# Ledger of designs, part 22: designed miniproteins, single chains, continued (5)

Each design is a single chain, and the fold is of that chain. pLDDT is the mean over its residues in the fold that is shown.

## One batch from the design tools (miniprotein)

Design m16783
Fold by ESMFold2-Fast:
Structure m16783 (fold): chain A 114 residues (1-114)
Amino acid sequence: MVVLTQSGGGTFKVGETVTLTGTISGVSASDMLISWWKQKPGEPMELIIRNGSERAPGVSDRFSGSVSGNTATLTISDLKLEDTATYYVMAAGLDEQGRFVFLFGEGVEVTVVE
């Protein structure tokens, strides 16, 4: 069974760097299509990173994604108040039985303060 677990989040100060992690079991993260999404209170989800490391059009270069082994990572540098949001990782691909699966992480909250 493929399981996707998120970690990271918390309260950070403006100018700090945060690293959020998605860990996948049952398959390699590099064999999955990994994307990272941002949801602000009262707003729809915004795509930040696609294909593990590719920034979506219009997304700041302060956001970077990487995938290694079982781990997908989102790094946000030089945090701004506007980065306060819930961040979700999603994974799409084949499970160990060859079935197409679409997994959505539970989300982690990032709060940025002065």
Scores: mean pLDDT 84

Design m16784
Fold by ESMFold2-Fast:
Structure m16784 (fold): chain A 61 residues (1-61)
Amino acid sequence: MPLEKASVERAEELAEEALRKAKEGDIRGATTLAVAAALLLASAGEIEKAKEALKEVDEAL
């Protein structure tokens, strides 16, 4: 299995958790998870998805 695909799937899970935390008012948890998700997406070459994940969480805060 390509490593990039596994990293993207894990990053999407982290981004989803970050969005949940943002909606719950956990600003610190949301930003930490969003940054982790964006970093994984960026390392997999998915720069645009990384930007989208950060924007989604920021908009939910």
Scores: mean pLDDT 78

Design m16785
Fold by ESMFold2-Fast:
Structure m16785 (fold): chain A 81 residues (1-81)
Amino acid sequence: SMEEAEELLREAEKLLEEAEEAIKKGDYKKAIELAEEALKKAMEAMRLAYEAKDRELLTRAIGLALRAIGIKFEAELKLKK
């Protein structure tokens, strides 16, 4: 549903904000876990948006998924050194 997709997007955005704060604090493992949870929520929102043929909702969900991938990648690089 649209309401379910909107809630998933809100939860994903909150998790990404927490992941960025974890990176600032040097907690890269926590940032990875939070980004992975955000990605799962964004991917489910993408599925719901695609089934609903809601292009705007799909674009928002894709954007959050890409942001989650980027944050995870940054945290993984920093975890190495």
Scores: mean pLDDT 89

Design m16786
Fold by ESMFold2-Fast:
Parts: sequence; C-alpha cells; structure tokens
Structure m16786 (fold): chain A 66 residues (1-66)
Amino acid sequence: ADYSDAASAAAGAAAYALAGDGKKAEQHWIGTASSGRGDTAAAGAGGRYAYQGDGKKAEEWALKAA
C-alpha cells in the first residue's frame, strides 16, 4: 500500500533469496504487489534472482515491474 510496506517486503524477499529460498522470496513479492506497490517489489525480486545467477527468473520479475 505504501513505500514503507514495500521496502519491508523487499528486504524480507531479499533475505530469503540470499538464503536460497526462492519460494519464500516470491511469496513476499506477491504480497507487496497486492498492496499496490507491485512495480517496486517486482524490480527488487528481479535484482535478487539476477544476483543468484537465475537470469530467467530475474527477467520474468523485471517484466512484471515494467
């Protein structure tokens, strides 16, 4: 719903992604998207998947942000 909520969800998703838990990361991003901040959440998720070397997932989430 707002930037603070989106940033919190993004941090949670990034932590899960770094831990290798892509499913938890996706759940966090989906929750943020439903709050009306989907573009911010999707961009963050794309970046985290790219950092993990998962270019396909990174591209998928980046497209959702656009």
Scores: mean pLDDT 57

Design m16787
Fold by ESMFold2-Fast:
Structure m16787 (fold): chain A 94 residues (1-94)
Amino acid sequence: LEEVKELVEEAFKEAGLEAKVEGKKEGDTVILTVETVGTMRQVGEAGRAFAQKMYEKGYVAEVETTGEVEIDESDVDQVAPVKLEITVKPKEVP
């Protein structure tokens, strides 16, 4: 859990965002709630980077945006509060 939380914080930092990360463990699955303030472009980059890092370490990360935020889609650089739910589980090797 702590390592997964550290990796998501690092991915968001690489995208230029500061993230508040909360995690819970449910069996072998880790569910992370990430809250940040930034652009949708930066959030997308951070999520992709985190998913790639987790995959390289033998995990699968599923990223979903939670909550309805009125974002002007015509401005991809609009800074807004964003909340994400990330589900992380071990990658099964065949």
Scores: mean pLDDT 70

Design m16788
Fold by ESMFold2-Fast:
Structure m16788 (fold): chain A 88 residues (1-88)
Amino acid sequence: MPELLTPEQREEVARILDEAAEKLEKSGDTEMAEFVRRLAEIVRDRPIPAGVLELSLATLLVSAKNQGREDAAKILEEALDRVRELAA
């Protein structure tokens, strides 16, 4: 199994993250949207292990849940699930 995402996988992941960031902005969670957009930029520009990306998204998800941001948590959980499916 490749430990690094392929260029094709990185572009698909970046699209998933861009969609999540747009949904976060629409829900009013602008700070989370900014973090997710930053992550999408990193994914497009650099080789990244799938596990590191999953950990980053899981960390944001835990933060959203701890802040009681249910809409943000749902958006992040959906993005994390889609990334895991793509990387499998």
Scores: mean pLDDT 81

Design m16789
Fold by ESMFold2-Fast:
Structure m16789 (fold): chain A 59 residues (1-59)
Amino acid sequence: GPSLFDESDPLSAEGKKELEEGMRLLREYPEDREKILRGIGEALRGIGLATEAYLQKKR
């Protein structure tokens, strides 16, 4: 099946970008509580965007 993250889809590409930024914050600031929460939020938003892009392609 198609990957959840398809870089040719603008919404999926944005989702991947947000997920990667979230993961970057978690890697670089593992002891900063505010940055951990922001990183989690950005990762979840990225997954949500990629999921929406995937669902739009399946309609």
Scores: mean pLDDT 77

Design m16790
Fold by ESMFold2-Fast:
Structure m16790 (fold): chain A 62 residues (1-62)
Amino acid sequence: MPLEYLAAQKLNEAGLAVSFSREAARALAKQKDPSKIDDLIDYAKENNVKTIEKEDIEKAMG
């Protein structure tokens, strides 16, 4: 299962209506550690993010 799909599922379960930019989706697809998805969810909640950009992936999961 792609990490992009798992991240989207977890964001939805957390009640967040967040989308990914194309570059963010590509950056997320290159991630290999699914535990870092929880860091991304926390980042989205804390920063009230509506669209996750590549920089958000790098900052939250890097």
Scores: mean pLDDT 74

Design m16791
Fold by ESMFold2-Fast:
Structure m16791 (fold): chain A 80 residues (1-80)
Amino acid sequence: AEEYYNKGLKLFTELKLEEAKEYYEKAIELDPNFAEAYTNLGFVLALLDKIEEAIEYYEKAIELDPNYETAKEELKRLKE
């Protein structure tokens, strides 16, 4: 899971958003409890203007880790 997550991060920094999305999805497939991967998938979806999907993934990240402040902050920002 972490290997795919790290590849997604690299692609995200290169603005290869669709490829970053694919790797974060693979990370989640291997570890469905990987809150950080859900959060970063939400970031990518928001940048692709898929706001409703981004909200769903941030909410899943918060459900998995209620103390994960990054997901909470991004969800709040995205909702206003």
Scores: mean pLDDT 79

Design m16792
Fold by ESMFold2-Fast:
Structure m16792 (fold): chain A 55 residues (1-55)
Amino acid sequence: SEEAFLEGVLEAARYYLEQGKVDEARSLVDTAKRFLSPEAAARLEAGYEELVAEH
C-alpha cells in the first residue's frame, strides 16, 4: 500500500539521519516523492521535517 511505502521511506530516512547522513536522507525522500500522489508526498515531507527537527 502507499501508506506502507511511505512508512518504509520514513524509517530508512530516520536511519540515515541517525548516522548523520542528511544528504542521503534528503535524496531518498525526494526520489520517493516522485512515485507518490501529491497528498502522500505532502505527508512524507511533513514526516521528514519532523525527523529533521529531532536531529
Scores: mean pLDDT 85

Design m16793
Fold by ESMFold2-Fast:
Structure m16793 (fold): chain A 65 residues (1-65)
Amino acid sequence: SLEEKLQEAKQALELDPTNEEALNYLIEYFLRYGNVEEAEKYRQRAQELGLKIKPRDVPLAPEPP
C-alpha cells in the first residue's frame, strides 16, 4: 500500500540518508499528489547529498500553468 511504501522510504532515509531510491520515491510521490513544497525539500536533499535523481517520469515541469 502507499502508506507502507511511504513509511519504508522515510525509515530508509533515517537509516541511510543517501538512499537514492527512497529519495526518488518521496519526490515522485509528493509531485504526483501536488505537494510541490515537500517534493522540493526532498529534491534539494538529494542534490546536497550528490545523488542523481533518475529521469523516469519527470517532464521537467512538475506543475502545469
Scores: mean pLDDT 70

Design m16794
Fold by ESMFold2-Fast:
Structure m16794 (fold): chain A 56 residues (1-56)
Amino acid sequence: SMRALQNAENALAAARALGADEAALEHARKSVEYARQGNDEEAARHLRELGRALGL
């Protein structure tokens, strides 16, 4: 969905701004990639892994 894509892109921008490590950035990038494909389930999974990598 458009909302899932926007959430993923915002999360990637935030992770970059915070200087997140490469593992966290990879999850953020994957969430955007899956959201662009319309795979909202995998996008959400990668956003959860991003949160875990950031200690959230």
Scores: mean pLDDT 85

Design m16795
Fold by ESMFold2-Fast:
Parts: C-alpha cells; sequence; structure tokens
Structure m16795 (fold): chain A 69 residues (1-69)
C-alpha cells in the first residue's frame, strides 16, 4: 500500500539522480574525446582554443562528479 508506493518512489528518484550523473559524465567524457580526436587535425588557432576550452569544461564536469560530498 502506502509503504510500497513510497519505496517505489524513493527508488525511482535515486535512479533518476544516477541517470542525471551518468548523463553528465557521458557528455563530459564525449567532449574530452571529441577535443582529443580533433585537436591533432586542427590548424586554425581559434578553433584549437575553442576545443581546448570544451575539453577543460568536460574535465571540470568530471572532477565535480568525483567530489560529490
Amino acid sequence: LSEVEQLAREIGEKLREIGEEVDKFAKGLGAIKKAEEKLPTITDEEEKKKLEEEKEKGLKTIEELKKPK
């Protein structure tokens, strides 16, 4: 009854939180990989700088996830 519904909701909320963290991690990792793949092929200095900034942003996102507290 009420206890079963409450437990199901709590599990659902925790799964959503985990899903959001996994999504952030996947996006951060994707940005890092994309930058690393493209950086050796980019000759334009401005594009290289933008890719380096995207890589930094991805790294910061992952670092943030590593320091949950």
Scores: mean pLDDT 75

Design m16796
Fold by ESMFold2-Fast:
Structure m16796 (fold): chain A 90 residues (1-90)
Amino acid sequence: AEAEARRLMNEGLRAFAAGDYAAARDHFERAVAVAPDSPLAPEAWLAAGAALMRLGDYEAAARYFERALSLDPTNEAARRGLAEARAKVA
């Protein structure tokens, strides 16, 4: 499960680097679904949130960053992402 989640994370990161944010979001969401209790789960939620920010879905991005923070409260990237997403919705 964790090895599959890591593969999906790598595929998502490749899609993100290529500017395919929809494909990136799909890969990151699948990574969470495969290994929800893994240390990779907060990273996958953060990465999916970042992809949603690029897609302009700020409400969904905020929810995903909140999920990342619920699993890892020390994730400063998720905290910054949440603040940015909320500012764009408000």
Scores: mean pLDDT 86

Design m16797
Fold by ESMFold2-Fast:
Structure m16797 (fold): chain A 72 residues (1-72)
Amino acid sequence: SRLEELAERAAELAREAGAAYAKGDLEKAKELAEEALRLLEEMRELGASEEFLKEALGRALAAAKEGYEAAK
């Protein structure tokens, strides 16, 4: 669904943000994190349930951690 596509895209942006943070590119990390959060807000506007948004946020946070660990 469109909501799943947005959730996957948010997770990819969060992964890239984590990697940028690990490399010391704080400006890029911030921009990527803000874009990921914007997609989560778009999902809410499209009628995503609170449970779906919670799971999407959890997925994004896990992806950010993975990106950080991989780029260390």
Scores: mean pLDDT 88

Design m16798
Fold by ESMFold2-Fast:
Structure m16798 (fold): chain A 88 residues (1-88)
Amino acid sequence: AEEAIRLGREALELGKKSETDEEAIEAARLSTRAAWLAEKDKSGEGAKLALEGGVEAVKKSETPEAVSVATGAAIAAIGAAFDSGEEV
C-alpha cells in the first residue's frame, strides 16, 4: 500500500513536470507500476494517484506510442480503483 502511494506520487509529479514524450512515457510507466501495486494491495489512494499520473502523462504525450502507454496506465489505475471499492 505505502509503495503504491509513493510510486503514484512520483508518477504524478513526473507527469506534471514532463516536457518531452520520453518523460511522459517514464511517468506512465511509474503510474502503471503504482496501479498494479495498488490493485494487489487494494489501495484506493494509490490507485487515485496512479490515475492522476496517467492522465497527466496522456496530456503531455504527443506521439501515438506515448499516448498508448499513458492511456494503458490510466486504464490500469481505473481497474485498481474499482477493485479497491473506491467510487470512480
Scores: mean pLDDT 76

Design m16799
Fold by ESMFold2-Fast:
Structure m16799 (fold): chain A 56 residues (1-56)
Amino acid sequence: SELRSKLLRIIGEILRLIGEELDLELQGKLTEEKKKEIEEKIKKLLEEMEKLEKEA
């Protein structure tokens, strides 16, 4: 399913962003700005997931 493929891609991207935030935090390189940037990207991806669910 096209819808399923898009959903899995979004989930994969969210997991990548979470991994990036954790890696930066462990390295002591996570800034307030970078944290906000990552959180806003995750928020947009979650909104895309909700939009896809409405199409189903």
Scores: mean pLDDT 83

Design m16800
Fold by ESMFold2-Fast:
Structure m16800 (fold): chain A 81 residues (1-81)
Amino acid sequence: SHLDKIPDTLEDLLAMLSELLGIPASQQNYSTIKAKLQEAIARLQELLKSPELSPQQRAQAEAQLAVAQAMLEKLEELSKE
């Protein structure tokens, strides 16, 4: 991962996710960012169901899924005010 760490504030996490998910400034709101992150997680989960994945491809997808799930968990934690 090219990320040093997951941000501790909602504002910083939303900014990072907007950049990572390629969300334009006009759509950089909580609902859109959360939806795009959930879509990315769902795509990775579907990819991991493929029996044709090489061990290297599976390991990469599992690592990406773990990071995405950690970001979603942090996003939901920070939004509970």
Scores: mean pLDDT 78

Design m16801
Fold by ESMFold2-Fast:
Structure m16801 (fold): chain A 58 residues (1-58)
Amino acid sequence: SALDGRLEAAAELLKSTDLPISTIARAVGFSSLSTFTKEFKKRFGISPAEYKKKAKAE
């Protein structure tokens, strides 16, 4: 689905770049950081901030 594709793109940007989470949310087509955070947690089980921290620790 388009939503799943956008969340997967966001996950890659969180892992591969140091862009702010708000910038990544806008880049993948979310108009609201709150909606992005909610959908990301629903998809991946953790917040974008937690995902970014975990990805950078690897």
Scores: mean pLDDT 83

Design m16802
Fold by ESMFold2-Fast:
Structure m16802 (fold): chain A 66 residues (1-66)
Amino acid sequence: SEARLRAARILAALTAVKAVRAGASEEEAVEKALAEVKKRFPDLSEEELAEIEEVARKAVKATLAS
């Protein structure tokens, strides 16, 4: 559902931002975000996961620019 995909995007962004603020690199933060999303939403397609990865990367870049 769209609501489920929205929840996954929010989880990814929050997880990635928390990780980078704690000193993780961009790649480490994105990996942690995807791991958490896969754990809570194991039925997401490869295409949905790729879109969520982009959301996590954008959130990290925005945080590092602050």
Scores: mean pLDDT 86

Design m16803
Fold by ESMFold2-Fast:
Structure m16803 (fold): chain A 91 residues (1-91)
Amino acid sequence: SMMERMREEAERLAERAEVVTYATDGLLKAALDFAKRIGAPQEEIDQIEKQLNESELDKVLRSLDIIAKIEGVEPEVVEMAKEIIRAKYEK
């Protein structure tokens, strides 16, 4: 059914958002270490730290929105994926 297909697409989108978030966090940590070592402007360091200090929920939801925009994912699938993420991180 259409609903089954949308749910499966939402589950995959949620999983992909988590993977992208984990990879992004790794890159941001490496960027923060590098910025501190080269004496980058404090404003740049503060921006990276702010992103790293966001909740896991907010980070994953942001990754999900980025993927959805790039791939033109249907709004209903995006909302289902966000509900899956919220349910997972509310515990």
Scores: mean pLDDT 87

Design m16804
Fold by ESMFold2-Fast:
Structure m16804 (fold): chain A 60 residues (1-60)
Amino acid sequence: MSEEERRAIAEAEARGDAAMARWKEMLERLKAGASVDEIAEELGASKAEVEASLKDLLGE
C-alpha cells in the first residue's frame, strides 16, 4: 500500500470520527430547540445534508 493510500484511509477515519461527534452535538442542540437551518449554517453543510445525516443517525 502506498503512503498516499495510508494517509487517505487515516484521514477518512479521523474525519468520520469528528463528523460523528459533531452530528451528536447537533442532535443535542436540536433537542434543545435549535433549527435545522441553524445547524446547517454552523456545520457549513446544506439543509438537505443535515436532514439526511440526522435521519441516518436516528435510524429513520
Scores: mean pLDDT 70

Design m16805
Fold by ESMFold2-Fast:
Structure m16805 (fold): chain A 70 residues (1-70)
Amino acid sequence: SAMARETAERLVELLQQYREGKISPEEALEEIRRLPGVSDEDVKLVEEAIKAPPPRAAELVEEVQERLLA
């Protein structure tokens, strides 16, 4: 749906802002928790992605996006 797409896009934007040093990992996680349709399980996957090496981080972000767009 359009709402699910907007949530997925905003999630990616927040992670990009974190990677660019514009926001802290705590701020990114708090904002992601506030997004419509994001579950506690989705937040755990994002938290794992932040701590993971780049290849695993990409896999975890893809999993969250697939869950949101399902």
Scores: mean pLDDT 81

Design m16806
Fold by ESMFold2-Fast:
Structure m16806 (fold): chain A 67 residues (1-67)
Amino acid sequence: MKKKLIVVDTDKEKAEAFAKKLKEKYPDYEIEVITAESREEAFELAKKLIEESPEDFEVYVHGVKVS
């Protein structure tokens, strides 16, 4: 089971709004918000997180689950 939910988006407001909804659905999970400068950087960061800890992190990019 994943231990941490990570939300990556280029829009901080959208990322934080999505993270709030995830916190209501998964109150026992740690949620981290990361804002990227570009869509390309957001996907690169998500790929790195999945490669480093595929079993620990559940990653969302622009509101879409990628792991």
Scores: mean pLDDT 76

Design m16807
Fold by ESMFold2-Fast:
Structure m16807 (fold): chain A 80 residues (1-80)
Amino acid sequence: AEELAEQAIADIDALTDKAIEYFKKGDLNKGAVYATALQVLGVGAIVELEREGKFDLAERVRQHTADGLKRVDEAEKEAK
């Protein structure tokens, strides 16, 4: 379960970085695809961890997902 949470956080961070990279390059479509993937992965990981009763790990994934989405939103606004 901890290993699953660590993998989910790593994947969330990687998708966040990709979304930001594409928004900074002006590729709004690819940025949006990675931002959507980040959100879907985050929600899926939270649901799985909560099903296993790992509420502390689910909260860690939720925090990383929220932080990632905030960083992506800021990059998207700067890419105007």
Scores: mean pLDDT 84

Design m16808
Fold by ESMFold2-Fast:
Structure m16808 (fold): chain A 84 residues (1-84)
Amino acid sequence: SSKTEFVVSENSKAEELRPGVYRVTFKDTSGEVRFIHRTADELVVDTTNPELAAAAGSLGLKDGQTVEVRDAKGNVVATVTFKK
């Protein structure tokens, strides 16, 4: 799928497995994701799955925030906007 834009109204849940590595859960999506780098508007992860990247990007977002989720090669995997 070429769809990389996601709008969410709920935060994902995360369980820390080891430093920088989380099991992320958002609705029907669950998986292990390594958080390589994070700022207020950008997250770099080790996944190329758009749904899992969106779940990771949804973690800790507040209303009106947008985060761009990239893979380790710098490709945009998902863009996540929080709307309540």
Scores: mean pLDDT 83

Design m16810
Fold by ESMFold2-Fast:
Structure m16810 (fold): chain A 60 residues (1-60)
Amino acid sequence: ALPDFDGVASAADLAARLAAYTAQHPDDAEAWELLGLAAEAAGDLATAAEYRAKAAALRA
């Protein structure tokens, strides 16, 4: 399950927290999808695509 992110102030902060979380929980597809959304919001479409591919592979 995802940790509580109520203290997150921005997409960049959310991405940093999710990246730390996925380092410990690499099989959490939802966390990878949220990382993809955060990267896209930051304008990094290449990184967003990599995170989404990881999430999709974990759901297959």
Scores: mean pLDDT 73

Design m16811
Fold by ESMFold2-Fast:
Structure m16811 (fold): chain A 84 residues (1-84)
Amino acid sequence: SKLEELAEKLKKEAEELIEKIEKSKSEEEREKLKKELERIIEEMRALAEQAEAAGKLELAEKIRKDVEELEKKLKEVEEKIKAK
């Protein structure tokens, strides 16, 4: 489905941004990447609501879990950067 394809695309983009944030040596670049990631997470949340409204409850739950995992990964990356 189009919703499933979009969800997979957004998840991959978010994962790539988290990797770029972790590898970033510039505070300015990191801030820019975080802003971009926040936009993608908002799009994923909106997509989960659309999936739920369409009766695709399993897809909506999967997207919500993916968002939680992405937010957890970002927090862990930010803590690692502060420790360096």
Scores: mean pLDDT 86

Design m16812
Fold by ESMFold2-Fast:
Structure m16812 (fold): chain A 93 residues (1-93)
Amino acid sequence: SWVEQARELGRAALAAGRESAELARRAGEGVRAFADGIRAQASPAEQARVAEVLEELAEGLRRAARESTPEQAEALLAAAERAREAAAALRAA
């Protein structure tokens, strides 16, 4: 269910990020907190699958940034980088 939770979080984060810069920043913080919570609880195989979902989220946020205002694009790219860093941390565990 960690993979299912990550997919649900990813969909919510992308939707929120498309609405405002503030929600994009909060989505990035939420992704980091979620990944930190998983690091000590999930098996390596589950961590790898969650990392894949977060990598897909990062790409989705980067795509959204290309179609956004400059301010919103900056927040979306920051959220994408947080998702990428979270995925890398899960793969390194």
Scores: mean pLDDT 83

Design m16813
Fold by ESMFold2-Fast:
Structure m16813 (fold): chain A 79 residues (1-79)
Amino acid sequence: NKEFEEALKELREKMKEAGVSEEDIEEIVKLIEEVKKNPKDEKAKKKAEELAQKLLENAPEELAQKVSEALNRALTYAV
């Protein structure tokens, strides 16, 4: 779905702005793609949310909020 792909692109851009490494961004994206493959399994969704929270613990609050919104959008289109 184009909307899902656009949401992932936005998430990647917001995480990069927040100072998250490309490796960590790719790890989050893989977890979200796993949610799309197995939307009934909440474990991958929880892992993506927990990892994002950990990666953003030292980011400015405004950038962390933008990443959280983009993550929520991507997860919404994945399910």
Scores: mean pLDDT 82

Design m16814
Fold by ESMFold2-Fast:
Structure m16814 (fold): chain A 62 residues (1-62)
Amino acid sequence: MEEVKKAAQEVLELAKSLNEAIRKYVKDKIDRILQMLEDGYISEELAVEALNGLAKTLKSYL
């Protein structure tokens, strides 16, 4: 769980320099991943991988 929170915060920090629409999209994606983890649909490892993938995608815009 701590690794998931750290990955989510990194993605949010990357999104801070982007426009409002992208920040909203990123926040929605993070919330969905965290909800799926809470509901037991995905493992912490899958959640971290999904968040890292989102961070990689955001870095491609920077």
Scores: mean pLDDT 79

Design m16815
Fold by ESMFold2-Fast:
Order: structure tokens, then sequence, then C-alpha cells
Structure m16815 (fold): chain A 110 residues (1-110)
């Protein structure tokens, strides 16, 4: 996973600069090498969220959750899905995912 990790790190540099489209390009390169790289899906979702592409962000967060269930990454993905649903005006889904994030965070914090 070293090459995929290096591509995610490069994507994170562009993300930090606010260059979200370029960040996504590097995350996509990482995912071509390692399609099961949950962190790359999560970071891609964050970049889509910052571009205002909330439906794309939710799909990428869902993929991260599928690949890394019951993890700290999944708890963060639930929090960001709640923010994306809130931005879309789906306040019921936002509340559901905030609750899932809290329950999971409490379960894994021991």
Amino acid sequence: KKEAEELVEEGNVYYGKGEYEKAIEYYDKALKLEPDYALAWFNKGLAYYNLGKYEEAIKDFEKAIELAPDSKLTAKAYENMAKAYEALGDYEKAKEYKEKAKELAEKISK
C-alpha cells in the first residue's frame, strides 16, 4: 500500500491548499491501485463536500463505511454524512447519522 499511501498524502497536500479537484485526482489514482483503501474514499468524500457536491460526498463516505465498519474512520464518516445531509436539507437523515456517529464513538472509546 506504500504507493497508494503516497498518492493519498499528495492528495492531502492539495486538499490542505483548498485545491479539492486536484486532491480528488490523486485520491482516484490511489483508489486505482487499492480500491479497498477506506481512508482514500473518506478523503475523496471530504473533498467533494468542500466542492458543494454533497451527493457525491455521501456516496464516497458510504464506501468508506462499507470498507472499515466499526472504526474511528466510520464514526468520522457518519459525522460528515450528517453534515452533507444537513446541507441538502435532509434534517431527519442528518439527525440519524449524528446519532450513529455518537453511538459508534462511545462503543470504540474504551
Scores: mean pLDDT 88

Design m16816
Fold by ESMFold2-Fast:
Structure m16816 (fold): chain A 74 residues (1-74)
Amino acid sequence: MYEVRAVAQATSDATFRATLEGGVPATAEKQGKAGESVIITVRAEGAPLDARAKAEVIDGEGYVAETDTPARKL
């Protein structure tokens, strides 16, 4: 099992999606309220060591604060 993390900041009530890239396809979504920092965790069985999450705002307003973190083996 591998885990990758993305960090986002909500400026309004917002929904974020993180996608695992560089490995097996996996996505995760998380909602945040205005002013919240949101951590989105994507888990996959088979990810190369250079796999990373990319996050995007899919609803509302926010910023992606930290993405492209390397996959961690659990």
Scores: mean pLDDT 71

Design m16817
Fold by ESMFold2-Fast:
Structure m16817 (fold): chain A 68 residues (1-68)
Amino acid sequence: MPSEEEIVLAVTEIFVAVVRVAVKHDPSKENLEEAIKLLRKWQEKYKDGPPEAHALIEEEIARLEKEL
């Protein structure tokens, strides 16, 4: 069985993938801002989560902020 950290990482990868698909289909400023807000809420809730998961979220936030 994967560790809790491995499960959180896998769920984070799926979450980031879903956010990417949503932004690709609606690249409006409002949708980009909402996506960044959701990713930041994830960081606040899982602040003690695995560093790899936080790195994925920060990378996606940086990518979305560049599109604004």
Scores: mean pLDDT 80

Design m16818
Fold by ESMFold2-Fast:
Structure m16818 (fold): chain A 74 residues (1-74)
Amino acid sequence: GDELVRQALELARKGVEAARQGDAVKAASYLAAGGILVSGLSFEGHDEASRRVRDELRRAMEEADRLLAEIEKE
């Protein structure tokens, strides 16, 4: 559980960083990979950890979308 949590949070962080650099494809790829790990946590029965990581991943996705939208306005 803990290793998957760490990896999913790292992917969320990398997704936001890619979005800051304007790389929508990399951002989407990292965030999608994070979502797969969240599904793995839920499948393994780590429901509390899965919910917590999913919430952080959702916030990362919202931040990435905001950053990419701001770049498009520049």
Scores: mean pLDDT 80

Design m16819
Fold by ESMFold2-Fast:
Structure m16819 (fold): chain A 60 residues (1-60)
Amino acid sequence: SKELEELKEKVLKEFQEEVEKLVEELYEKGIGAEDHEEINKKYSPEWEKKVEEARKKLEE
């Protein structure tokens, strides 16, 4: 289903954009690029859960 594929792609894109924005904000505050890894690690479980839910709907 095209609509479900678009939804999954949109969720992934929005999450990636949020992580990038957070990294950019931290950079402006003088916090190092290494915090990019910490941000990804913190948000990864929630993002993986959303992706898995979208995948299950696509497989049905």
Scores: mean pLDDT 63

